# Designs tried in a protein design run: designed miniproteins, single chains, continued (4). Part 53

Each design is a single chain, and the fold is of that chain. pLDDT is the mean over its residues in the fold that is shown.

## One batch from the design tools (miniprotein)

Design m13820
Fold by ESMFold2-Fast:
Structure m13820 (fold): chain A 55 residues (1-55)
Amino acid sequence: MEEKLEEQRKDKFIDPNKKYISDISGKELKEPVRHPVDGRIYSPEDLPEALKTAK
């Protein structure tokens, strides 16, 4: 069951085979994270600035 949950988790949250681009810097994200408020993908470094923009 854990293996099936991990597959679904990757599909819902972050696909490691996809290239994510930051809306803030326009650069490729090495460690993309989904923001709980926006639901969009950001880098951990850009999250505070993305939060201000999303508000």
Scores: mean pLDDT 56

Design m13821
Fold by ESMFold2-Fast:
Structure m13821 (fold): chain A 84 residues (1-84)
Amino acid sequence: GAAEGLEILRKPVEEAEELVEEALKSKDKKKAEELFEEAIKLLEEQIELLRRLRAPQKLIDEAEEKLKEVKKLKEEWLKKQKAE
């Protein structure tokens, strides 16, 4: 049904969350940075796809908020790496 279709459209956001969690747990600075970049690209591509598909505004808003969160976490992570 419609609910199942919406769950499929949320999978890229969930995948981006998993990439961010792996990045934060990684002791390899280069790997962590690459994982953050992949998560950001995935979310940007998902937002573009959702807009093209005229997806419910709630899904677009959720993806945009997650993108902002990931970008902020990356900036905070980079600052911590500079301090170490």
Scores: mean pLDDT 78

Design m13822
Fold by ESMFold2-Fast:
Structure m13822 (fold): chain A 107 residues (1-107)
Amino acid sequence: SNEEEIRKVAEEAKKLAKELGLPKSVLDAIDVLEKVAIEGKQPSPEEVEILEKGLKEIEEATPDVKLSEEEVKKIREEAAKLSEGMNALSRSAVLALLVIKEILKKH
């Protein structure tokens, strides 16, 4: 069930990125985060480069987007539930996916 919910979060983030006209590198970064979240394995050097490029493009597209303390608390609670019983890499990737989704949604 948690894997299906993680896939849904990634799909929603990709939909928002497409609606904002963000480049394929952002979609590729979300795909890498989904893989890390589900598999709990360290990303390869190539996957790290994909993440760095995609995250930079999100930051450049959303420079004025600020999450409130209430939004951050909700994201952390949702991430904890979705990644319950998972390793630290999976938990970090789930948190990153939820943060990206909320930033893109708020933009």
Scores: mean pLDDT 88

Design m13823
Fold by ESMFold2-Fast:
Structure m13823 (fold): chain A 66 residues (1-66)
Amino acid sequence: MSDIEEFKKIYESLNEEEIKKQEKRFQEVVGKLRESNVHDTPYAFTPEDIKALKVAAAKQIEEAEK
């Protein structure tokens, strides 16, 4: 399976409240990445950060298919 199919399965397994929580975490990760890039310091991802990125990617793909 492609990464896209994996992301969609994760997204489909979550309820609306959990999706909103993951989207909020994604924005926090993006903020940290921007700060890290300015300071030329690599950002260390947690498993929860990676999950949030996958959920955000799946949502963007679903929105693009509208």
Scores: mean pLDDT 70

Design m13824
Fold by ESMFold2-Fast:
Structure m13824 (fold): chain A 100 residues (1-100)
Amino acid sequence: SMEEELKEKLEEAKKLLEKAREYLKEGKVEEALKLFEKAVEILKEVIRKLGERDGEPEIADALIESLDELLKAVKDGKVSLEEAIESLEELLEKLEERLE
């Protein structure tokens, strides 16, 4: 089902964020950022699909824009990668709730 495919994508994003945290503990900031960017792209895809399913494309677009702004803030040094990972983990939990 679409719901199972989206759950699989959320699990993939979760594993990328866990690995990004490991790289940060090792001081591998560039590698951590690369995994964070991959997680952002997966979450954008999930958000878009949920917006299509639930008839809420405008809400999905707003969330995707917020993720792009978060990534930009990390790259500009306005938000720490650690704080950004925490924000994505919270979003991921909310998206998982929508699939139950």
Scores: mean pLDDT 87

Design m13825
Fold by ESMFold2-Fast:
Structure m13825 (fold): chain A 65 residues (1-65)
Amino acid sequence: MEERRKKELELTLEAMRALADSVRKGPDGSLVFVATVTTVSQQAAMELLAIAAEFLGEKVEVEFK
């Protein structure tokens, strides 16, 4: 289970990088990925981001234009 969670987190981060036009650091040191809004891509990214937030405990945010 922990191994599966780690894999899901890695896939989430890869998806975020694929969707991001740029990456910046938030005021609290969180990672903020900036991407152009695409309906399907945004929905998938939000779902994967929720997984990352639950498993990692780190602040990972996605900012869509």
Scores: mean pLDDT 59

Design m13826
Fold by ESMFold2-Fast:
Structure m13826 (fold): chain A 71 residues (1-71)
Amino acid sequence: SKEELLALLERAIAEMEETHPEVTAALREVKAMIEAGASKEEILAFLEAMKAHPDPRVRALAAELAELLRS
């Protein structure tokens, strides 16, 4: 749901802000896109780019966010 997706984004931003500021910037952009009513295709494309990140935790997060968005 949108509520679950936004809650996960909020937690991820808080958890990653210290270790991956570039990722938190991207997650804030995803949150802004969702709140602005951007298309699922645009948001999924953004998340798909994050799945190429070298940190497996970032890749897992991107996959989880994409799954919630598809649901």
Scores: mean pLDDT 79

Design m13827
Fold by ESMFold2-Fast:
Structure m13827 (fold): chain A 77 residues (1-77)
Amino acid sequence: SLLEQIQALNAEVVAARPRSDEELAAWEKKLAQLEGLITQYLKQQYPDQADELLKQFKKQMEGLLEQARAFKALAQA
């Protein structure tokens, strides 16, 4: 199901610790895929609230991106 795809990809994105520019780029592609799936899910389940919920999710994604960049920086130090 769409929800199972979201849960699987979310687990990968949250657990990942990119160590190089290449790993970070691959991680950012997975994050973009996750955003697409969540957008589809929210529009299907919560059509009247999808845009607001997606805006909140994007704030969480910004935090995840900062963490991923920090992991890369630490691995390169």
Scores: mean pLDDT 85

Design m13828
Fold by ESMFold2-Fast:
Structure m13828 (fold): chain A 82 residues (1-82)
Amino acid sequence: SAAEQAAKAAFKQKLYDKMMEFGKLVGIPQSVVDKAMAKYEAGEPISVVLTYLAFKATEYGVSETKAGFLASMLMAEIEEEK
């Protein structure tokens, strides 16, 4: 329905905004966040998308442990907004 499509669009925008906040916090460029969003749009589960962001965060100088912790917190926040 139109209402379901509107709700999905709103959630998609919220997800993108949250991933951009994460990227700004850890120093990931917008291009990496855009690639993560493209994975979600291609039908990958949120857990896989956030694992990709955590992996990319390590390439930008964040420790694996910290990247995993931050991605876990972001996942919990996104699941509560769902």
Scores: mean pLDDT 80

Design m13829
Fold by ESMFold2-Fast:
Structure m13829 (fold): chain A 65 residues (1-65)
Amino acid sequence: SGFDRRRDRIIRSLRDGIDNTRTSTRDTVDMLDSMGMFDRAREVRFKTDTLIGSMNREIDRIRRS
């Protein structure tokens, strides 16, 4: 159905967003660690984990709707 196709597209977009966020965060954290900025690296990782958690909860809501 049209709804199923739209659901799949939204879920795929959210998953792509999670993957992109993980990649950019890893690169940023690695750069900060290489500069000895460990507290900033930890903060970036924490904020990213929070964002990814929110995105995963949204995927779950869409899948159950």
Scores: mean pLDDT 87

Design m13830
Fold by ESMFold2-Fast:
Structure m13830 (fold): chain A 93 residues (1-93)
Amino acid sequence: KVKLYGLEDIPSLSVREFALLIVAALADPSNPYRVEIDYEKVAEALGVSKSTVSRYANNPEASRRSTFLLGLSPLSQKRIEAERIVREALGLK
């Protein structure tokens, strides 16, 4: 199952965990700025299985929580690095 994070988890999240939250938020079908997720490229960039990426991208509860948490989280060094990794993997500018 997809791990659902709370605000208390934010300071302890790894770059990989931030990247998975960003993927979930970007994949949200209710998000007008949603991005098509290349599961293979993201999996390679994060060192996770393609099924892990797919679980985060296809879970509406994870997407909703990720959007909320990212909206309330300050830009940390780990989050900036996670955003860079996801952007490069998906070919975003």
Scores: mean pLDDT 75

Design m13831
Fold by ESMFold2-Fast:
Parts: sequence; structure tokens; C-alpha cells
Structure m13831 (fold): chain A 84 residues (1-84)
Amino acid sequence: MEEETIKAISKALIKLRENGKSFSIELEQDPSVDLEEALRQIIKASEEAIKKGEDFSRIVRVAPEHQPRVAEILKKAAIEADKE
């Protein structure tokens, strides 16, 4: 799941950047949302952003204990996008 999420985010960042558009994900705390669900939401948001090709922003909810992991995944994806 982590590698798939990094790849999805990276592709969205690159695709939107090529079109002069921005892609962003904001994290909000929700104790009922586990890591796997949060990552599934991020993958869906990334795929939706690519299809639309416009400025895209999505709030993704995740349990507080998993927020640091999600933030690290977002950071890794941004680094990967910068290599392209």
C-alpha cells in the first residue's frame, strides 16, 4: 500500500505540474479512520486529480496515531516527483 500510494501521489504531482496546476492533500484528524483507509482515500484523490487535470485539493481524514506515517508518505512522494 505505501509504495502504491507514493507512486499515485507522485504521478498526480507530475501530471498537474506539467499543466501548470497544483495538487495538495490536507490531513484532518479522525480516530475512526485507520492507515489503510486513509491511504486508499489518497490513492483515489490522486487518480481523480489526474483525470481532471485542474487545480486539486482534498482533505483526508486519518487517526492521530497514523498521521505521522501519512505525512512521511506524502514527503516521500514529493521527493520522488522531484526526481522526474
Scores: mean pLDDT 84

Design m13832
Fold by ESMFold2-Fast:
Structure m13832 (fold): chain A 97 residues (1-97)
Amino acid sequence: GSAGNIAAAQGIAGVANSFPLLTAEAKGGTVTITSDGSAAGRAALRAAAAEAAKVPGVTAELAGDTVTITLEDSAVGDAGGGAGAAAVAGGLSRGLA
């Protein structure tokens, strides 16, 4: 991935890791977020996946207690590198409230 996508993915992972029910890992332009397996953690992942999927050039795949967010090579650099991170943070905040 581009340097901008790597930085944005790391930003998304950092936000997700700030929540006690979630653990996130960034690899290139891809972020894997894993919940603690609780209903609240799963709700947070579903909310994050739904918000991330609304961002152009971002895809989100929910599988059980894990969501995988993939950033397209030009998506976050050209659109402003905070859009995907902001969408995920908003989803997490709603899911955990």
Scores: mean pLDDT 72

Design m13833
Fold by ESMFold2-Fast:
Structure m13833 (fold): chain A 67 residues (1-67)
Amino acid sequence: TAEAGKKARQAIAAARHALETGDLELARDSLKEARGYVEQIERAGDFELAAELTKEIEELEAQLARM
C-alpha cells in the first residue's frame, strides 16, 4: 500500500511534467499507470488516499483533454 502510493504519486508527477513539456502520449500512459496503482490502494482499503489521488488524476485528465 505504501509502495503503491509512492508509485501512484511518481506516475502523477510524470504525467504533470509530460503535460508541461507537451508530451501527450507520455501524459496519457502515466495517468493510466497512476490509475492502476489507485486500484491497488483501494483493494488494500485506503479509500481516503485513493480518493485524493483520483481527484488529482481527474484534474490532469481534464487538462489533457483540453490540449
Scores: mean pLDDT 86

Design m13834
Fold by ESMFold2-Fast:
Structure m13834 (fold): chain A 87 residues (1-87)
Amino acid sequence: LEELIEELRRLLAELPSMSTEERLAALRRVKARLQETLPDDPEAQALVAGIDALIARVEAGELSDEEFTLYAGAVLQEAIRYLERRL
């Protein structure tokens, strides 16, 4: 869990300098790690659903780059807080 939290903190710091493609790839990696690490946890499942919804909105062209960066940051912060409570 500590390794995942540090990875999420690094991603959060790097988000503003990432391309849209890099942010999408990062969110997909976070989703995969949550599913692998906590597959039966309802809160982790809710975070995964939030990531899927965000990716779908970006792919549909519904979000600006600024909006995507803001929402991605919010999801990562929520995931960090959730994982810190599990330590």
Scores: mean pLDDT 83

Design m13835
Fold by ESMFold2-Fast:
Structure m13835 (fold): chain A 65 residues (1-65)
Amino acid sequence: DMLEEIQKFLSKLTIEEVEKIEELAANGKFEEAKKLIKELGKKLGIKLTDEQIDFLLNKLKELTS
C-alpha cells in the first residue's frame, strides 16, 4: 500500500528532516528533495520507490500551493 509505506516513513523522520524536505519542495528543488528522501529512506531501512517519492512530493506541493 503506497500510503501505508509513506506514512511509516514520515512517522520515523525528525521534525528537522520533515522541515528540510518541505523547504526544498517549497523552493522548487524537487530533485534535491527526492535525493534527500531516498537517503533518509536508506538510513531508516525503508525502501521507497520513485513512484512513492513522487506521490509524496506532489502531495507536499498541493498542501503548500
Scores: mean pLDDT 79

Design m13836
Fold by ESMFold2-Fast:
Structure m13836 (fold): chain A 78 residues (1-78)
Amino acid sequence: MKELVDALLESADQQTEWFLKNVDKLSPEEAQRVLETFKQQVEEAKEWAKKHAPELYEEVAKHLEEQLARLEEAVAAK
């Protein structure tokens, strides 16, 4: 379970870094679509962690919410 959680967080980090590096190359509409998709993935990941790794839920939720906030700030700055 920890390995799956670690992989999930690593994937989210990679997606966040890619988005921040490329956000200036995206149209506002494309950036908004990516943000909405990421937001849905965060909610699904939080639900998964709550059911399958409840002892890690708080850490997972905080990490994913911080990544989501970074994407929201980048989109708002466009």
Scores: mean pLDDT 82

Design m13837
Fold by ESMFold2-Fast:
Structure m13837 (fold): chain A 87 residues (1-87)
Amino acid sequence: MEERAEEVLERLRALLGEEVAEQVRRELEEARERLGEEAFERALIHAEALLGGRLAEFAELLNEEGIETTPEEIAAAVARLRAQIAA
């Protein structure tokens, strides 16, 4: 789990920069606390789909864990993070 999270963060750092990667790291820590260890580990398996533009797959995983969301909501959250870091 930690190794996979680190790989996702390293890719984000390379693509979007240090500030965005740090913000995502904090949100992942919050998600881990909210979802629990097992659910969070399953979510990380699909985290690369978010970076690859496969938001529907990631939304499906979250819905399976009882978190109702849509690809549009995930995309909006990512856009908000980018906007906050850019400001």
Scores: mean pLDDT 61

Design m13838
Fold by ESMFold2-Fast:
Structure m13838 (fold): chain A 57 residues (1-57)
Amino acid sequence: SEVEAVRKKIEEFREEGEKQVEEALKQSKDDGELGRQNLEGNVAGMQAYADALAAAA
């Protein structure tokens, strides 16, 4: 389904973003924490969109 495809892309985006945050944390805790917050916000927004699609179906 379209919702399943979106959720899969969100998971892939989160996994790649987690790797980038971990690398950033090794260089700068402040930059890594900001990256974590940005990643969580983006993922939450994408998940809310996917949930809205599922609810509308």
Scores: mean pLDDT 82

Design m13839
Fold by ESMFold2-Fast:
Structure m13839 (fold): chain A 77 residues (1-77)
Amino acid sequence: GVGESFTVTGDAEQLRSSLFAAAESRGWTLTLVSRETGPNTVTYTYLDSRGDIQYRITERRLPDGTVVGTLTRINLP
């Protein structure tokens, strides 16, 4: 099946905090399954304790010191 994905861009720390707070409020645990580094980026991939949703957070550091985050949610089959 075609998995539905959802993407949000914003402050990296706020996106991470919101994701973990949402998981805790629902009694789920997020497990870090991979970490990938680029020249100015770090991507963290998490799997929820039910194994049915994957979350990716990409953090990009800009020359002015700003860190921009992108959160992608992927429903797994």
Scores: mean pLDDT 76

Design m13840
Fold by ESMFold2-Fast:
Structure m13840 (fold): chain A 81 residues (1-81)
Amino acid sequence: SSKEEVLEQIAKELEKHVRSEEQKKDYEKALEEASKAPTPEQAVEILLTRLVIMTRLGRISEEEYFAISLRIDRIATEYRN
């Protein structure tokens, strides 16, 4: 339950940062892979790893990555049991 709640809030946050259909697909793929993780901590780790890859590929800026990763960390911390 905690994992699903964290991922739902992260999904809502990522929607605010969508600037293209390609970026939207990348975020959806990251969320799908994260949903397979057994714990919220591992799900967050998968999401952050995918965002690093997106940054390396030039799909998001380094500044955008830091802004998104900070928000993800805050969401994960808020929903920690």
Scores: mean pLDDT 82

Design m13841
Fold by ESMFold2-Fast:
Parts: C-alpha cells; sequence; structure tokens
Structure m13841 (fold): chain A 71 residues (1-71)
C-alpha cells in the first residue's frame, strides 16, 4: 500500500513537470495515477487514512488532467 502511495506521488510530480513540454507524456502519467488509485481502492489492507491520501493524490491528478484537456 505505501509503495503504491509513493508511486502515485511520483507520477503526479512527473506529470506536473511534463504539462507544458510533453502533454502526451503527462496524460500517460495521469492515467497511471488513476490505475494505481483503482488498485488501492480494491486493496483490503488499505487503511482509511491511506485511502484519504490516495484520494487527495487522485484529485490532484484530475486537476492536471482537466488542464491538459483545455489545450
Amino acid sequence: VEEKLARMRELVEKAKENIDTNPDEALKLIKEVFDVYLELLNDPNATPEQLAEARRLFEEALKIYREILKK
């Protein structure tokens, strides 16, 4: 679970860096964040606190996704 949360944080940061220079790569990274979030939602070992953190990261990714779509 912690490894998946760390992966989501890494993917969100990389997506932010790629919004202006490579939006296709940023979209790919954001889709990977969504996939990891879905895996965490289906993980019976995830605590409510870990799911809350995953939701925050998902919402951050969703904002980036919307920004890219406006281009």
Scores: mean pLDDT 78

Design m13842
Fold by ESMFold2-Fast:
Structure m13842 (fold): chain A 80 residues (1-80)
Amino acid sequence: MSVKEKIKELIEEIKKAIENKDYKTALEKLEELQELVRASDFPEEVKSEILLLLQEAQEAIFNKDYEKALKYLEEAEKVV
């Protein structure tokens, strides 16, 4: 599995966790995804964009704005 495929898989797992109201799993997988992106060989501009969207998704989860969190995750998936 490529890093790109693994990132997309993690995004889908996070989205499913949010939809199932399993916010603990969503946050744990979001942290794993952030670490994976930081360790990747993507251009710095792409890394920065993805990490910003993931940070915004995390903040939305903490604020219990789950619709906004899903939107940021979908935007991150489009950048990858």
Scores: mean pLDDT 86

Design m13843
Fold by ESMFold2-Fast:
Structure m13843 (fold): chain A 84 residues (1-84)
Amino acid sequence: MEPLERAEAVLAAAAAEYADKGGAEVMRQVFEAARAAIDDPRVAELLDLIVKGHEAARNNEEELAQEYAERILELAGLKRSDLE
């Protein structure tokens, strides 16, 4: 399994667990902890962009949040349509 696929699966499982125990803030802390534990710089960059995009959305910075979302898709090799 590709390192990115494995990291995504682990984060999805953690996200599901913490969705039952808290909100977006707990999710942000989980992503930050995962980023610190992962020694793959590409995966670390992806997680950093997810956190920044979430913060931009919370601050009503839609254009900045969209920019981070596009960068995430580029690094993951995905199209926007693949997430819908």
Scores: mean pLDDT 59

Design m13844
Fold by ESMFold2-Fast:
Structure m13844 (fold): chain A 88 residues (1-88)
Amino acid sequence: LLAEAKALAEEAVKIGEESGDELALRVGKLALEAVEAVEAGTATELEVEEKLGLVEIALGIAKIVGNKALEEAAELAIEALRLALKAL
């Protein structure tokens, strides 16, 4: 679960890096930090849920403005955060 979540978050970061989209990079890094905090036992369920909510807002914005890099990164970040919540 956490290994899968981390791989998804790392893929979201890669999309941000390869596309040069700063928001895509930020949502990927936010998901990766959350997964790593869950692995370390330092994250609360509420903290992961709040980050999930922020990424879901970013996904909505990406779809409205047609930002494909942000949309793809946000979808991977959401999946990573949902797996991290299941691991808690």
Scores: mean pLDDT 86

Design m13845
Fold by ESMFold2-Fast:
Structure m13845 (fold): chain A 80 residues (1-80)
Amino acid sequence: SLPSGKFSSIEEAAAVLPDDALIIIGFDKNKINKNALHIITPEEEALVPDDVSYLVVDDRLQAAIELMKKLKSPVGIEFL
């Protein structure tokens, strides 16, 4: 399972992300997936629970693309 909480970099997230993990762009409290990495903006950080895996970036889509390029297996991407 993904470690809960904030990742400090794309590299840190890529190192621990399972091949079957989902990348979710944005955060919606009604659609929480604890096996997903949420890519969020600083404005969304206060809304994210401690048991959710997340990365805070300025450009969410660009960060997701860079993360996918570092992974050996294709992962799913979902927009919220």
Scores: mean pLDDT 77

Design m13846
Fold by ESMFold2-Fast:
Structure m13846 (fold): chain A 91 residues (1-91)
Amino acid sequence: MPRVRVAIAVPPGHPRADELARAAEEAVRAAGAEPEVTVVEDASLTAPGVGFAVETPEGGRGTATLAGEPSLEELRAAVEAALAQARADAA
């Protein structure tokens, strides 16, 4: 089962940080992958951001980044894109 690293960067005290973390974890699991979620508070940010990073056992790599408050559909699409990129890179 591939692992997807999820980095969520939010302004300090952002009220939806936990919702974003949960939605990102759900999107990764729905794609058939294991999530590794990290939430970082960054005082230089005015809006949240979500980054996905995938590395396959074959050495393929894939990434996707979303700005703001993405929907579950946008999160799922980003995870699937990162996984597809990693598989293509490994070929």
Scores: mean pLDDT 80

Design m13847
Fold by ESMFold2-Fast:
Structure m13847 (fold): chain A 77 residues (1-77)
Amino acid sequence: MEVSITLIYSPESGKWTLIVTDSQGNVLYREMGQMSLEELKEFVEQKKKELEEKQGWKITDVRFVEIPEDLMPAPNP
């Protein structure tokens, strides 16, 4: 199954949200955390490989989006 990764990052807090969507835009996976921008790029490459191996997904697109803290997605309860 072909999927896309969108990584949403706030430089103000170091918070990030990683969202995996299918070709229809359905959210299949969400993960949140906090780290520096330098660590984040390496983390995304490692996470891409992990998800491809664990889920059997083919990741065709990786998007990096910087947004203000106020626009960061809320964590699910």
Scores: mean pLDDT 75

Design m13848
Fold by ESMFold2-Fast:
Structure m13848 (fold): chain A 87 residues (1-87)
Amino acid sequence: ALSLEEQLEQAVKMTYLLYLEALETGDWEAAERRAEAWIATIEDPRVRAFARELLGVARESYRRRASLEEFVARLLALYDRALAEAA
């Protein structure tokens, strides 16, 4: 089984990959449906809530045409906050 920290890291990585897919395909709706299907498989409600928050940031970043650098910085800030709340 994955630790809480490993599950939070997986959520960040999955959100990043789905965002890259949306940028490559130009189809945010397809990427979001894939993200929501993955989030539905998360058993830990804390990790699920975090993944939904990350998806919200990805949606906003995609809509605003944010740079990849800005998007990654926002994901890392949320990850650092989640780790601090877990300690």
Scores: mean pLDDT 87

Design m13849
Fold by ESMFold2-Fast:
Structure m13849 (fold): chain A 78 residues (1-78)
Amino acid sequence: SIKKKVENAIKEIEKIINTDKSLTDKEKEELKKMIEYLKKVKTEEEIDDIIAWYHLKLNKTENEEVKKEAEELEKKIE
């Protein structure tokens, strides 16, 4: 169900905010903003896109291809 997927995604993001001490204040605000987007999703595809974006952002890779993928997902979520 969408409701359970949203709940699980929000819990995962909240765990990241609370446990990842390397996050900047800006990154924490972005994560909080995405929790608000998750509360408004109507499809499972939107949830999957948001989760994928978070995993790419948190990987802190200097790989430009991965950064591009994160940017494209962010635009899609907006």
Scores: mean pLDDT 71

Design m13850
Fold by ESMFold2-Fast:
Structure m13850 (fold): chain A 78 residues (1-78)
Amino acid sequence: DPDAVLLELLEELLASPDTEDVRLARLAVAAVLTGTENDDVWNDNPFKSLEEARKALEREVEEATEVIRRALEEVRSA
């Protein structure tokens, strides 16, 4: 399940103290969300058969993004 694999990767990167990992996670989030909005990408993408999994991934990506945002705020405040 590519959605589950991507989510696991994003969660691991977001939990990383490495700034480069955080940057990579943000790029991955943007790529997933942009792909979801592009119908041409979906026509060539196996994710079309994973409509329900896509919604779950989108929700968990948003949660992971919120974790990153909070962590960056904490670092900046310190």
Scores: mean pLDDT 54

Design m13851
Fold by ESMFold2-Fast:
Order: C-alpha cells, then structure tokens, then sequence
Structure m13851 (fold): chain A 56 residues (1-56)
C-alpha cells in the first residue's frame, strides 16, 4: 500500500540521518574502521528496506 511505502521511505530517511551523525562522531574520534563498518551496515539495511518497498 501507499502508506506502507511511505513508512518504509521515512525509515530509510531516518536511517540515513542517524548514520551520518554516527559516522561524523566516529570520524571525529579517529575511528575510521568503525565509521566504514557503520556505513556498510547501513547500506545493507537500506537495501533490505528497498526490497520490502519493491514487494509492496
């Protein structure tokens, strides 16, 4: 449904925002490997949510 698609898109937007904040924090602490891992985990989560949208 359109409402479910919108909810998943909102979840993706929030995930991107939260990940940017966490990555910035880790980079400011010099934790480059942790920042990279966080980005990869977020890409995987966004891909899963995008697949859910395509199934609706």
Amino acid sequence: SAAQIQALQDQIAQLKKNTQAEVDKLLNQGKISDATLTLFQTIAQISQLQLEIKRL
Scores: mean pLDDT 88

Design m13852
Fold by ESMFold2-Fast:
Structure m13852 (fold): chain A 90 residues (1-90)
Amino acid sequence: ELPVLQPLTLEEIDEIEKRLAPSLEAAKEELKGKEVVIPEEVLKEIERQREEALKVLKAQFEPEVYERLERIMNEVAEMNLKKLGAANAK
């Protein structure tokens, strides 16, 4: 699925960040003591895809909006990777 791209404001980004923060913190706490196993090949591919996505966003959005989006995307990606790694660890 391709998300519909709409003009994003700093206010909208702030709301997304605030909405995600409690969930990110709760999941960080839940995963804090768990072993995470992620194959390096998978990590490299995900990192490469993330970098390409960030380049596209940087080109399309204002620098301030991009910086906030990059931070949100990085936190969400880290969470998804840890969840995947925990699932892979038996």
Scores: mean pLDDT 70

Design m13853
Fold by ESMFold2-Fast:
Structure m13853 (fold): chain A 70 residues (1-70)
Amino acid sequence: SEEEELRVREEVERLKRETGLSGLEAMQVVRDKLAKQNPALVAKQDAINKAIADKLREIGDEFQKELEEK
């Protein structure tokens, strides 16, 4: 959910503040912890993110085609 994504972002910011890790490094640590604690939730989120990325690519390709035809 969006609320769970917000909690993940808050944990990333907390780790950045406490450890000095970069955003990317902190995100990796949080994802590793979530994968161990709730692998089903991580798998579901990954599937959703992939579906969104695939859809955005399709939309982008369609828009580029229309722009070239115009």
Scores: mean pLDDT 72

Design m13854
Fold by ESMFold2-Fast:
Structure m13854 (fold): chain A 67 residues (1-67)
Amino acid sequence: GEAEELLKEALKLASGELKKTLEAALRQYQKGDYVSALAGLDEALKLASGELKELLERAKRIIQKQV
């Protein structure tokens, strides 16, 4: 879905701890655990800036609609 594609795009830009946090959030989303996915995205947003932050905020809005 659109949120999954946004998370995959964000992963291409992410590195280190932020990438690990996003990989965990993507796994929770793929399992249908949207609550845990949103928690992981909130942690990633604390570390993100610029284009990466915008991608994550867009993904968060879409996932919130699915909860």
Scores: mean pLDDT 85

Design m13855
Fold by ESMFold2-Fast:
Structure m13855 (fold): chain A 94 residues (1-94)
Amino acid sequence: MSKEELAAFVREVLARVPDDASAEEIAAAVVEALQRDFPELEVVDVRTYETEDLILISILLRDRRTGEELVVTIAVVRDAAGRRRAVYVAVLPA
């Protein structure tokens, strides 16, 4: 599995999550989907941060086959009215 494939998967999960979901709800949905579809990835740590206009989520993963560690970073930006969202997903070496 490539980092690009994993990032695309996470974006697809986010597209199915309700617009008013909390950082905890988004993190839970992504973790559940990863555990279901990528059982070779161990979820090591999950960190969430939420303000009125910004959600930040970091998920530390370990590939059980290789021992490689990856971090999935998710940022959701809301406008001043809470109506529009920009979504950023990156998968980086840990």
Scores: mean pLDDT 81

